Designed miniproteins, single chains, continued (3). Designs and how they scored, part 17

Each design is a single chain, and the fold is of that chain. pLDDT is the mean over its residues in the fold that is shown.

## One batch from the design tools (miniprotein)

Design m8565
Fold by ESMFold2-Fast:
Structure m8565 (fold): chain A 75 residues (1-75)
Amino acid sequence: PLVEGTYPIPEFKGNKEKAKAIEEAIKKRLDADPGVLSYEVKVRENYVDYKAVVSPEATDLDLQAIIDEAVKEVL
């Protein structure tokens, strides 16, 4: 199945390094999860766009939680 959405984050005034760090933290977590078959993630100035194809058997996979943890790791 395809899962997609947006996750709001605080605006980073001129802070592209934090935006890049958030993107890398998200990708690291998604790469580590065998329930994620493929993904596309784009960090904008004040939100994250995500799209992922997940395993139909990954019943405990929470993409919102993964993104939230990655954002909290960087901020």
Scores: mean pLDDT 73

Design m8566
Fold by ESMFold2-Fast:
Structure m8566 (fold): chain A 73 residues (1-73)
Amino acid sequence: MIETLSPEEREQLRKGAEEAIENAKKALDEGNVSQAASYLTAAYIYATMLRLAGDEEGADEILKKVKEIEKKM
């Protein structure tokens, strides 16, 4: 199993995911669905890394935001 990351490392992953989600929203506002999908994929990867690091709640929150954006595509 992947070892639990430090609080600082988990915060970096959360920030990366939130940035990817924000970029996905901006891409959709511009009508660029393919770029939005790419950013959502990045957010999904960050969520997966958080889950493997033991941050289930953080991962689930990010995935919920990803799903809400996918509904708008």
Scores: mean pLDDT 80

Design m8567
Fold by ESMFold2-Fast:
Structure m8567 (fold): chain A 72 residues (1-72)
Amino acid sequence: ASEGVRALVQGILAAGAGDWEAAARHFEEAIAALPEDSPDLATAYGGLAAAYERLGDRERAAAYREKMLAAR
């Protein structure tokens, strides 16, 4: 859905700006809005994993990285 892609882009832009808290929120919005078969889901999970790693949440980062690999 276009809303999911929009949230994904917002997450990427926030991550590029170093705003990892905003990046995590936008990537979570993207995951919620994207269809289960979306090729963008792997990117959203990867972005969320990177955001949690930057925020110091290694356990959530690892969990979402696993979801990224499964979605690919």
Scores: mean pLDDT 84

Design m8568
Fold by ESMFold2-Fast:
Structure m8568 (fold): chain A 80 residues (1-80)
Amino acid sequence: AAEDDIINALKILSSVKLTDKEIINLLQSVLDLLSSDGPIEEALGDLESALSLLEEKGVISKDIISKIKSLLSSIKTILS
């Protein structure tokens, strides 16, 4: 399910010891939306924003970015 793919993306990101406050705040927003049964589309948007910042800042490997992009594509397919 889309929620499971978002949780898997968050687990991957948690292994990378993120220190950027803006990215951490976006990931916290995703968790808050999931825990409150908020809109999955909003959680997906926040996760995509966090991924864009991670890719821009170059603090995470391209392999991890590709894995998360794959999960985002899966989520979009489920929501379509």
Scores: mean pLDDT 74

Design m8569
Fold by ESMFold2-Fast:
Structure m8569 (fold): chain A 62 residues (1-62)
Amino acid sequence: VSEEEKEAAIEEVKRITSHLSPEIQKLAVDTAKEALDRGVKPSVAVTAAVLIAIGEEIDREL
């Protein structure tokens, strides 16, 4: 995975989570970065990060 692909994945996570709180956005970005550093495909890293962000938002609404 190239650095350009990693940067694109992180920017995608930021765009998808832009309507969420800064704390949840940071969690999503940190999750994506860790997955990418472990060699996970960018699309999978983005999906995992978004799912974690959605889970955190649901917990806050309950």
Scores: mean pLDDT 79

Design m8570
Fold by ESMFold2-Fast:
Structure m8570 (fold): chain A 67 residues (1-67)
Amino acid sequence: LKITGFKRERVAPGETRVVTATVTNTGASGTYTITVKVSGAEPVSKTVTLAAGESKEVTFTLKGRAA
């Protein structure tokens, strides 16, 4: 997998931030789990099914850790 176009921003405690990443499958077709970890935010995961050579945009909602 290659991940490009990822907009990584810091998240303040109690803040909600939306980030978008473009995921490209450089291998075989399959289902892949993508986990996003950002400073100050709880980790979030999404599962995407990608054909070989396919690219998809994946949007994550990040929540800042408690203030």
Scores: mean pLDDT 71

Design m8571
Fold by ESMFold2-Fast:
Structure m8571 (fold): chain A 107 residues (1-107)
Amino acid sequence: MIDSLTPEQLLEALREAAKEAGWTVVDETSLTTTINGKTIKYASLVVEGPDGKRYILSASAEVGSDKIYISVQDENGKLLGRAEASSLEEARELATKLLKDVNEGKL
């Protein structure tokens, strides 16, 4: 249930995804913020891939929305891939897939 999600739960889902993909977590951030009067729950990891490069894996959920938005960016902030999830379990699975797709050169 997305409305009851905490930033820490988003962060844990991303942490599990990085572990399942075989990537190293370098840094972690979780916060609640307000953008244009909307409450956003946010988590991000700085992750290091098997190629030795760093990427940013993030998840965000808006209070009142039924979606979790997941993205992977390179170290320069270029968006490589994104997905939408309806649960923490799906967010973990889609984040894992995005990291594996980067590792396989698909993104």
Scores: mean pLDDT 83

Design m8572
Fold by ESMFold2-Fast:
Structure m8572 (fold): chain A 61 residues (1-61)
Amino acid sequence: SKSMEEKIEEILQQHKKQAQEILNDESLSPMEKTIKLFQLLAETTDQIIRVRQEAKEKEAK
């Protein structure tokens, strides 16, 4: 299985791609872009927490 660092790197790469898509979306207002970026950050943070929690549980056993 992938290391914690590799999983986090993949999550961060996906975040960068999605953030760039939001920023480049000409149909969105600056406020809508801000809201979507905060939502994306919350989702990315949750994924990283889950990866870290799974790694911690493995090390604790």
Scores: mean pLDDT 84

Design m8573
Fold by ESMFold2-Fast:
Structure m8573 (fold): chain A 66 residues (1-66)
Amino acid sequence: SLNEIIAEAVKEALIAAGVPEEEAEKYARKVLETGDATAVGTEVTIKYGSEVGQKVGEAVRAALKK
């Protein structure tokens, strides 16, 4: 599903940006359960900064180009 694709991209991007795996899994689970990648992206940007938020957005766009 789209939620699964987005959740995986969010998790991978957060880990690659240096966010702890446990935290990355928490945000990926929120996407999977709610389907609201925008809300999760906003929360991540507030907590970890714009560079992390940008990387997450790039990863989601790349994953959706299938």
Scores: mean pLDDT 81

Design m8574
Fold by ESMFold2-Fast:
Structure m8574 (fold): chain A 76 residues (1-76)
Amino acid sequence: SMEEAVKRAIEMIRNIARNRNLPPRARELFDKAIEALKAGDFDTARRYIEQALREAGFDEDTARQIADGIVSIAKS
C-alpha cells in the first residue's frame, strides 16, 4: 500500500488536473509524476510536476514552488 503522505501528494496533483483544462502533454507529465511518486523516486517526480505545471501555463518560479511543495508533502 502507498504511504498516506504519498497519497496526499497524488491527490494534490489530481486536484490540479481536475480544476484545469490541461493540454495532453501536461496530463502525460502528471501521470509520469504520479508513477515516480509511487516508486519513491521523488527527484524524478519533482521534475515531472514542474514540467507539467509549465506546460499548463504556470511561470517557472510558481511551477518550481508548487512542485517542491508537493514533493515535500510526499516526503512527510
Scores: mean pLDDT 85

Design m8575
Fold by ESMFold2-Fast:
Structure m8575 (fold): chain A 91 residues (1-91)
Amino acid sequence: SMEERLKKAEEHLKKAREYFDQGKYYQALDHLVEAVEILLGEDISSLTPKQIAEKLKPFPELREALRELADYFEEKGYYNMAFLVRYILGE
């Protein structure tokens, strides 16, 4: 169900944050990508950030989690990652 997909996406976003805290950037990025792909039901490697942002508009819970992740990246000094997440959000 959509509710189950949202919960799985949120768990992957939590893992992404934990891996960034540990300096495991590749694992963090993998979990971030999986969270987006779970909700979209689509491989994002063929999509532009703008297309991803448009496809995420119906999922306010994921958008909020991504916004919180971007804020977290900025607080930790990961400015390039924060910029990318905000760009995907269309912000």
Scores: mean pLDDT 76

Design m8576
Fold by ESMFold2-Fast:
Structure m8576 (fold): chain A 99 residues (1-99)
Amino acid sequence: MEKILLDNRAIGHVLRGIGAELEGNKVEAAKDYSAAADAYLERGQLFEKQGNVEEAKRDYEKAAELYEKASDLASTVDPQFAEEMRKKAEEARKKAEEL
């Protein structure tokens, strides 16, 4: 149940992020991709606690990708948020590597 809700939330935010990018709204796009990444990170942590290593690794890798995208989009409009997203991407990648 929890994992399905997190997946739906992540997909919804990715779609909103794509829409915002197409409209040139980098701030909104970065926030939507960040929210999607947070959802994948939460689901990855749930899979890890249950011993589902492969699923946890995939979710952490996806979270890292989306945090990097949010960082890139925010880099010229909100450098502080971009730096925070870059660090979260690095942490998510490290979690995937350590599994």
Scores: mean pLDDT 84

Design m8577
Fold by ESMFold2-Fast:
Structure m8577 (fold): chain A 92 residues (1-92)
Amino acid sequence: IEELLEKAREGDLEAAKKLVDIALELLKEGRVEEAAELLKETILILAENGDYILATSVAMLGLAEAVDLELEGREEHAEILVKATKEALKEA
């Protein structure tokens, strides 16, 4: 993860995509707090690099995953993901 974060900060969009894929895998494993933090960091990196369309797209993906969590009855986990996504967009 740290190596991918460093590459993404340098503008490697493939590294950013891999970070999103890892976050989605963490969500499947029930590791919601870790997934939310990784999505937030990825959104901020994309925004800092000027990739605002990609940053917004990742944020929208995070919100869609939060909807799925809420539909599964995992409301507290959905809120964690929404909060992280909202904070990332405010800082961008």
Scores: mean pLDDT 81

Design m8578
Fold by ESMFold2-Fast:
Structure m8578 (fold): chain A 105 residues (1-105)
Amino acid sequence: EELIEEAIEHFERALKHAVEALSIMLDTDPEGAGIAAVAIIAFKNAIDALKQGDLETALRYAREALELIEVLLKNPKAPDQAKKHFEEAYEHARRAIELVEEALK
């Protein structure tokens, strides 16, 4: 219970940072903005799955989002301000994944 609530809070923080980064990317790299939008949808799907008690589905979406954020962090067109938000999103998502994995034990 507490692990899942904490995981949801971390995914919500990851989502907020991804949205801020998307806003920056829309003005600088529309292709990267598209990738960020898909990551945002994956974070929303992970949160929804956790709220439904579907931890395995949540982990699948979360790992997909994390992979997309890794692509964005390596994107040379992403400005440093956007990368800072993607770094925060990555850290929060990774922590949320750890909490969900702990809840599965």
Scores: mean pLDDT 89

Design m8579
Fold by ESMFold2-Fast:
Structure m8579 (fold): chain A 90 residues (1-90)
Amino acid sequence: MGENTPEDLLKVARETLESADEIAKSLSNPNAAGTVVGFAVVNAELAGIWSGDVDVLEEAKKMADELLDSLPPEVAAIARQRADFLRSML
């Protein structure tokens, strides 16, 4: 079947977070950087949820947390706030 597999959705989550990290590092504005990462964190979590596999969701959340912990505190705080706001709209 041509549907996304759990492995494909884990890859989407990983690539989304990696792309967001690269884009955020190119931005001098911490609000813009935090917004990009916050959106990517929610998108990675949604890919994990859509996989229907709890291990994929746990790995997506772990990768998102590792990215957030690697960022400057100001950028991480903005990213967490943006992610919470997006979750509230879903």
Scores: mean pLDDT 82

Design m8580
Fold by ESMFold2-Fast:
Structure m8580 (fold): chain A 94 residues (1-94)
Amino acid sequence: MTKEEKLKLIDEAIKYAQEALRAAESGDVERFAENIAKAVEYLGKALGKPVASPEVVRDTLLEQAKAGHDVVAIARAAYRTIKEQAEKLKKELE
């Protein structure tokens, strides 16, 4: 994978994480779960790190929401972590 391809994957991960946060804040739990799953998938590809399938990530988040977990808090934590990892990786790529 080229440096340019990695940067595109990182940018997509950040965009999906941001959309997930917006979805969570608007109460759209399904859209939140789908966008976090996509963010994790794209960041995993950029890092060359194995990650859970998007379906597993999505279903886990939907189960947590049904159990009464704070989806907005989860989305904020996920967005922060993805953004920090993405920015670190961008610096490594120079």
Scores: mean pLDDT 81

Design m8581
Fold by ESMFold2-Fast:
Structure m8581 (fold): chain A 61 residues (1-61)
Amino acid sequence: GTNPELASKGAALAAAGDLEAGAKLLQEGGHMNRTGAESGARAAARGDQSGGAAYALSGGG
């Protein structure tokens, strides 16, 4: 199951520059592997916060 609140918080942390904490919350919120969570965190850090959160919530496939 996904947790939209955790995915949103993870994307926000990554967008603020905390890629490690952001990836961790994206992994927990999206039920995704670490590689997918890191990709979502990098997208958010590049300014695509909504895309990073959406990637996590879609399962990061």
Scores: mean pLDDT 75

Design m8582
Fold by ESMFold2-Fast:
Structure m8582 (fold): chain A 119 residues (1-119)
Amino acid sequence: MSMDELVEAAEEILRESGYPEALIELRLMGLKYGGPYIQALELAGMAVEAVELAKRYRDSNPELARRYAKIAEEFAREHERRVEEVKKDPSVSAEQKKELEEQLKYVRRLVEEAKELLA
């Protein structure tokens, strides 16, 4: 999935998750125009929101649930790529890099749990 496709998916999942318009705009700005650290944080957040939507629709709309699980996996993959880029960025603190590594482990676990629930 391209970054433009991820941004479109992010708008959909934030809207479906019930976020007010101002917070949707703020989070999409972070995803589109934030520095590597902020983009990594937003990508992880989008993966978590997509997992919650997959769980919400699991029994009522399994096709939609699988689509959100796939979107969560794509956000998690881009998050992993951004974490690797951030680890090489001297402007990002050691504390922020450690936070992202811990967040990467958390996001990976949530996506795998969602995939198992939909199998």
Scores: mean pLDDT 87

Design m8583
Fold by ESMFold2-Fast:
Structure m8583 (fold): chain A 95 residues (1-95)
Amino acid sequence: MTAEEVEEVLEEAERIVLEAIAKSPSKTLTEADVKKVIDRLRKELDNPAVVEEVEAALLAALKASPSKTITESQAKAEIERVREGLLYLIKLLNE
């Protein structure tokens, strides 16, 4: 997997997650909402490894959240952390 492929898949994943938040009446995602979003990512994105990392990050953010919800800013931050981690691993494997 190239850095360009990871960035493209994560950009689409972020779009899908942010669309789900925008359509939510509370403008947040609950655990049930996150699971539905991840199911959508698995269907639309042909990259199960990236989807698994996004799922883990969003579920960890939910567990750490006092309200047990994720806001738009939190979702963006968690996806950015996944992006940085995956790009770092690709750099290590290609050096």
Scores: mean pLDDT 83

Design m8584
Fold by ESMFold2-Fast:
Structure m8584 (fold): chain A 122 residues (1-122)
Amino acid sequence: SLPQTLEELIAVIQRVSAEALALAQAGQLAAARQVLQDFFDTHGPLFGRFLLEAIRAGDVDAVRALLEPLLQVLSLLASPEQYQRLLDAYDRLIAAIRAGDVDAAEEALRDFLTLVNQVLSG
């Protein structure tokens, strides 16, 4: 079943990211990408909804809890150039949330998720 609360979604992301990280560390990069792809195929709309709710609430801690476990896995799956672009989009997102600029935060989130999809598709 799909998580119904932010806490439940964070627990799912921590579990999924830990599984994908272990696979990536074992050199099983395709399997690690598949674990994350399966997560986004099942939870993508819910994940996006909770991120947008956290952004609109100015909840930096919630956004970090949702994205930082994924960034750890992506550091092993992405090229150095792709990973730097992910970090740039993430930094812009956090800065925009702290500034109360919801439109800039939503744009940075779209850039971040587009880059995630590119890493998982390659």
Scores: mean pLDDT 91

Design m8585
Fold by ESMFold2-Fast:
Structure m8585 (fold): chain A 80 residues (1-80)
Amino acid sequence: MKEELLEWLEEQEKNTDNEVLKLVLKQQKELLERAPEEMLPRMAALLPKELAETEKYLKTHLSKKELEELAEQLKEVLEK
């Protein structure tokens, strides 16, 4: 279980381009490595929801302009 959660966190870190989210994931990974076995089921249940909310917040506030520009460029290419 612990090893599976660590691999999942590392995969999330590799899949994100948000530097703040990468730092959050690194901190969660360090906490998980120090966590007792008894805490692992609770962390497994809560971590995906907490990370999804964090990613949504960060993308909304930090990446809006780039996301809008990329969306507009992609629409122009696809419509031609």
Scores: mean pLDDT 66

Design m8586
Fold by ESMFold2-Fast:
Structure m8586 (fold): chain A 84 residues (1-84)
Amino acid sequence: MASLREVFEALEEAVKKETKTFRLSVKEAIEIMQKQGLSKATAEAVAKFLDRDKDGYITLIEVGYALTLLSTMSDAEFLAMIFG
């Protein structure tokens, strides 16, 4: 399965390809993460974490923040932070 870093890099690429808004809906982000090998529950938890302003969209800034966090911690530590 892809690492969380690879999953978030795929999300960043998808946001960049959405040239009209430079953002993805939470639903689109969940679908992309599931295609990268995340379970639906994990993808939903990650998408809710990334949707920091709760507007139903994930921006390049939010994905970039998550990638920065992953540069300082393991996938397991990141998931523990999200799930508690």
Scores: mean pLDDT 77

Design m8587
Fold by ESMFold2-Fast:
Structure m8587 (fold): chain A 89 residues (1-89)
Amino acid sequence: LTPEQREALRLLVEGSVTLLDLAVQALFSEDPAARERLRAAADRLSAAIDRVAALLAAGEVPSAAELEELRELIREARELAREVAAAEA
């Protein structure tokens, strides 16, 4: 595997764990507006994961821009999950 392919695989694992966290947060959230925000974030992250996974499955190397997009979406999703958890504590 190239360094870029290894980084992509790491981000796919990290993104998948983040999706599970968003799903758990949505399940336990008592605020309908927070649930919609978590769902929207999960949809965006899932789409980015699917794009990177498809490239790797085709034996292609994801671009630096695609990896940065996935990394940013993971960061945004984690921040949202933290904000929702804090607001409902």
Scores: mean pLDDT 85

Design m8588
Fold by ESMFold2-Fast:
Structure m8588 (fold): chain A 98 residues (1-98)
Amino acid sequence: MELAEKYIELGKKYEEQKKYLEAARYYNNAGNLYLNQGKYEKAAEYYVKAGELYLKAKDYFSAAVSYDMAADLYEKLGKDEKAAELRKQAEKLREEVE
């Protein structure tokens, strides 16, 4: 079993249980593994998923970090509009962090 796929399965399981913080951590770990494999589009997708779940968990700081990581990867992929939108979301979330 590939480690990234195992983390995705665990993320889905915790998401179904509404354990959003744990789910976000597993999707973030999957993103890190895809990044290390040079699979930038998959890495960006799972960083976005992690950010959405951190947001549901009200972890605004981790959500902003995850969106910035995804934005950096979308810029590398030439998807500048998508990157700009994610950076804008991250900036707004940082304004809510104490």
Scores: mean pLDDT 87

Design m8589
Fold by ESMFold2-Fast:
Structure m8589 (fold): chain A 77 residues (1-77)
Amino acid sequence: SELEELLERLEEILREMEERLRARDYEGAFELIQEANELFKELEAKGWEDDPRIQEIRERIRRIESEVFRAVAAELA
């Protein structure tokens, strides 16, 4: 289904985001955060934002986003 395809794409972005954060590629991680946010806008426009799978992935991305922001702040200090 379209929802499953979008979920799989978000999961791929999440995995790559974690790899870039581990490699300290913060610029690359930020690019993927922006891509994920655009997909979330599409999911919300379709009324799928309350799907538990979407909420789980959103929470995971939120945690990574927080880690990226903290890591960037530490590198710039």
Scores: mean pLDDT 80

Design m8590
Fold by ESMFold2-Fast:
Structure m8590 (fold): chain A 65 residues (1-65)
Amino acid sequence: SEEERRLNSLEVAMSIEVGLPVEVSIEDGKIVITVKAETEAQKKRAEEIGERVSKTTGAEFKVLD
């Protein structure tokens, strides 16, 4: 479906931009993007990217330790 294609494209794009594996899912009709950061530098960068992505797409962005 168009939705599945869009989610796959978003997952690939986010993995490239963040530089870490990213998981994209739909929870209660909302797109949820999750990334696990291993260092403080990775966490800070992921949080900065997540703020932009949340504002531009309306998706929820979760950064886990």
Scores: mean pLDDT 81

Design m8591
Fold by ESMFold2-Fast:
Structure m8591 (fold): chain A 80 residues (1-80)
Amino acid sequence: LTEEQINAIVNALLEKGLLDEKEAELLRGVLLRNKETITLDQLKKIVLAFLGNRASAEELQAIAASKSIDELIETIKNLS
């Protein structure tokens, strides 16, 4: 996971109104600390945990179905 990918994920969630600035900084910190070892499955679980009940069941399923980091980023950008 690159810093560019982390910024893309966090910015997409902020733009969709799914995170506030404080939540965005917490997510960025978690991802930066784990960027060398984090798997796609772990990344999706962390993102889903931060979304909580803010996303619909269909949106959560779309995120869960992502097969790559780039697909995950595009999925978030296209939420709602």
Scores: mean pLDDT 80

Design m8592
Fold by ESMFold2-Fast:
Structure m8592 (fold): chain A 71 residues (1-71)
Amino acid sequence: HHMKLSKEQIEADLKRLREMYEKAKALGDEETARIIEKVLEQAEKSEDGFEREVFAALGEMIYGLSLAASK
């Protein structure tokens, strides 16, 4: 078992997105929280490991940009 987009990596990225969702809510950044939530919904619908990984990465990028704009 050795792949760049392993199931463990995808699960870790999804956990990170969920944590970032909670942080966005705590910061009062409702728009970023909604964006992350939609990314999580899309990742959950996808049975393709590659697609789930892409959605996870996009959510993290969006969250990072929002934090940079807020601070």
Scores: mean pLDDT 67

Design m8593
Fold by ESMFold2-Fast:
Structure m8593 (fold): chain A 77 residues (1-77)
Amino acid sequence: MEEEKKLLEKMKNSTDEAERVQAANELILTSKDKEVQIEAGKLLIEKSKNENVRKAVIDYLKEKYPDDPLAKEIIEK
C-alpha cells in the first residue's frame, strides 16, 4: 500500500508528464484498487503516444471493469 501511495502522488502531482505516465503504468499493473486502476488507465489513454499501450489498457479495463461507468467513459471516449 505504501508503494501505491508513492505512485499515486507521482501520478497526480509530478511536474514531469513522463514521470506521471510511468507512475500510471505501474499503478495499472500493480494496484488492486479499482478507482486507482481506472484513473491510471485514463492517464495512459490520454497521454501515452504508444498505440499498443493504449490498446492494452482499453482491453484490460473492458475485461476487468466492463460495467463500471467511469471505465466505460474512458474506453468510449
Scores: mean pLDDT 77

Design m8594
Fold by ESMFold2-Fast:
Structure m8594 (fold): chain A 78 residues (1-78)
Amino acid sequence: KVKEEADKLYQKKVVEAIDEMGEKVGKAGLDASTRIKKDPSSRDEELKKYNEAVKEADENLKNAEKEALEEKNKLLES
């Protein structure tokens, strides 16, 4: 029972983190494209910002997965 609840919480947290990553990446892409359209000279800087946002979102997802696993392990020890 404890293992089933721990697995469920782990999966829920990972899915939430994936959803959050998608939202952040999507917004960063929209913001970048909008700014580039208004000022084409900003293209390289906006693309760099977009790539940085994608990397940050990916790191956040990996950290969320690690935290979810640690929480799962704590529940299994209880």
Scores: mean pLDDT 82

Design m8595
Fold by ESMFold2-Fast:
Structure m8595 (fold): chain A 83 residues (1-83)
Amino acid sequence: MEELFERMKKAVEEGDRLEAIRLLRESLKLKDESVKPEDIPKKELQKSIGTVSATELLIANGEATDEDIERAIKSAIIINTAE
């Protein structure tokens, strides 16, 4: 997670929007092994989907902050953890 965050931050700082979006999509392949899929509330899943989509738009527009990136990675992990 930390390594992925640093790589995304660098891509955003360099204006490499395609690489930043690619790395965001890679975060959708990560799972939180400590959390059961059924323990993720439907509302939290919906919020997480919205967060990832909103952050992808911010990256595409060159407006993503470090906080947006961290929040999106955490949200992507929630999405992939929920079956």
Scores: mean pLDDT 78

Design m8596
Fold by ESMFold2-Fast:
Order: sequence, then C-alpha cells, then structure tokens
Structure m8596 (fold): chain A 96 residues (1-96)
Amino acid sequence: MSREEKFLEYLKSKGISADPEEFPEYSLAARAMARYLVEKGYIPEEDFELAVEVMEYLLNSELFKDASPETILLTVRNLYLNAGEFGLLFLKKYKP
C-alpha cells in the first residue's frame, strides 16, 4: 500500500473523503487531510485551499517523510490553534 493509499484509508475510517474534482492540481491525500480539519471544525472553510497547499507541502517534505497521518494532522491543527491563518501562511512562504 502506498503512503497516499494508507492516508486515504485512515481518513475514510474517520468518515472523510476528498472530492476528486476539487483542486485536482493537489494530491487526493492533501485534499482529504485538509477536508478532515475543516469538517472537524479545527480550520474554517475559508482557509481550506490554504490548508490543502500546506498539506501538499508537508506530505512531500523531508521533515514529514516518515510521519503518520495523525502526526501531520495534529501538527497543522496545533499550528492553526496557536497562530491561526498566519501559521499556515508561514509554512507556505518559508517551507522550513
């Protein structure tokens, strides 16, 4: 099973599915992970596209290459909780 397949199966177990036609330039895993955060109320709908971009970056980053979906979701949730939209914008701009 690929990393993306594993992440999608985890999100499906949480009742989350990505729309295959919504932001098709991004991976299904990135879209599904961002949708999880919005559906659980951790991130507002207006920040969904920004969350998709951040998830795509994190899924392809060396820092998170071995991270579980739970770890990445918790990281983004905590970043938003402590810094709001500006935390996501920091990751998008600087890609640490």
Scores: mean pLDDT 79

Design m8597
Fold by ESMFold2-Fast:
Structure m8597 (fold): chain A 103 residues (1-103)
Amino acid sequence: GAAARRVLAAIQAGADFVVESDEETRKRILEAAKENGAKVAVAGSVTDEDLERIIEAIKNGEKLVLVRLPAPTPEQRESMRRAAQQLADEAGLDAIVLGPPAP
């Protein structure tokens, strides 16, 4: 969506790290990124499980974009995931696409 495209545009413009998320999630991602010199972009809210995956990828030195997909069906979610992956590929990033928020 618009938030993911805005985040990717910021990274393409040379932003070192971009997070659009709640304060606690942003703090944990920022701490992991600073410790590992990683470049990460996040759009939307993050669950505890997604946060652990993000931190692991940061420790592995990956450049990531994270996109929360607000899709009601598996087919719509997969279509939007492919679109997010294409945008990330255009920016030269590896994408982790997050599911809907935890129940």
Scores: mean pLDDT 57

Design m8598
Fold by ESMFold2-Fast:
Structure m8598 (fold): chain A 63 residues (1-63)
Amino acid sequence: MQAVLDSLEYTVRHDPARAEELRARAKELESTDPVRSAQLYTAAGILEASRDIAEELLERYKK
């Protein structure tokens, strides 16, 4: 149980920062590599969705 809570807290805490880094990198690549830029935006969106799910689970596990 503790390992699950620790994993969810890690996801909630780190995924937003990682998603922001991916979006910043994607923006830099828009003019030079639009395909890779699009892939990075997609990856950032997946991290944001994962964080939302982890946040919901963490709140339920907190009672």
Scores: mean pLDDT 73

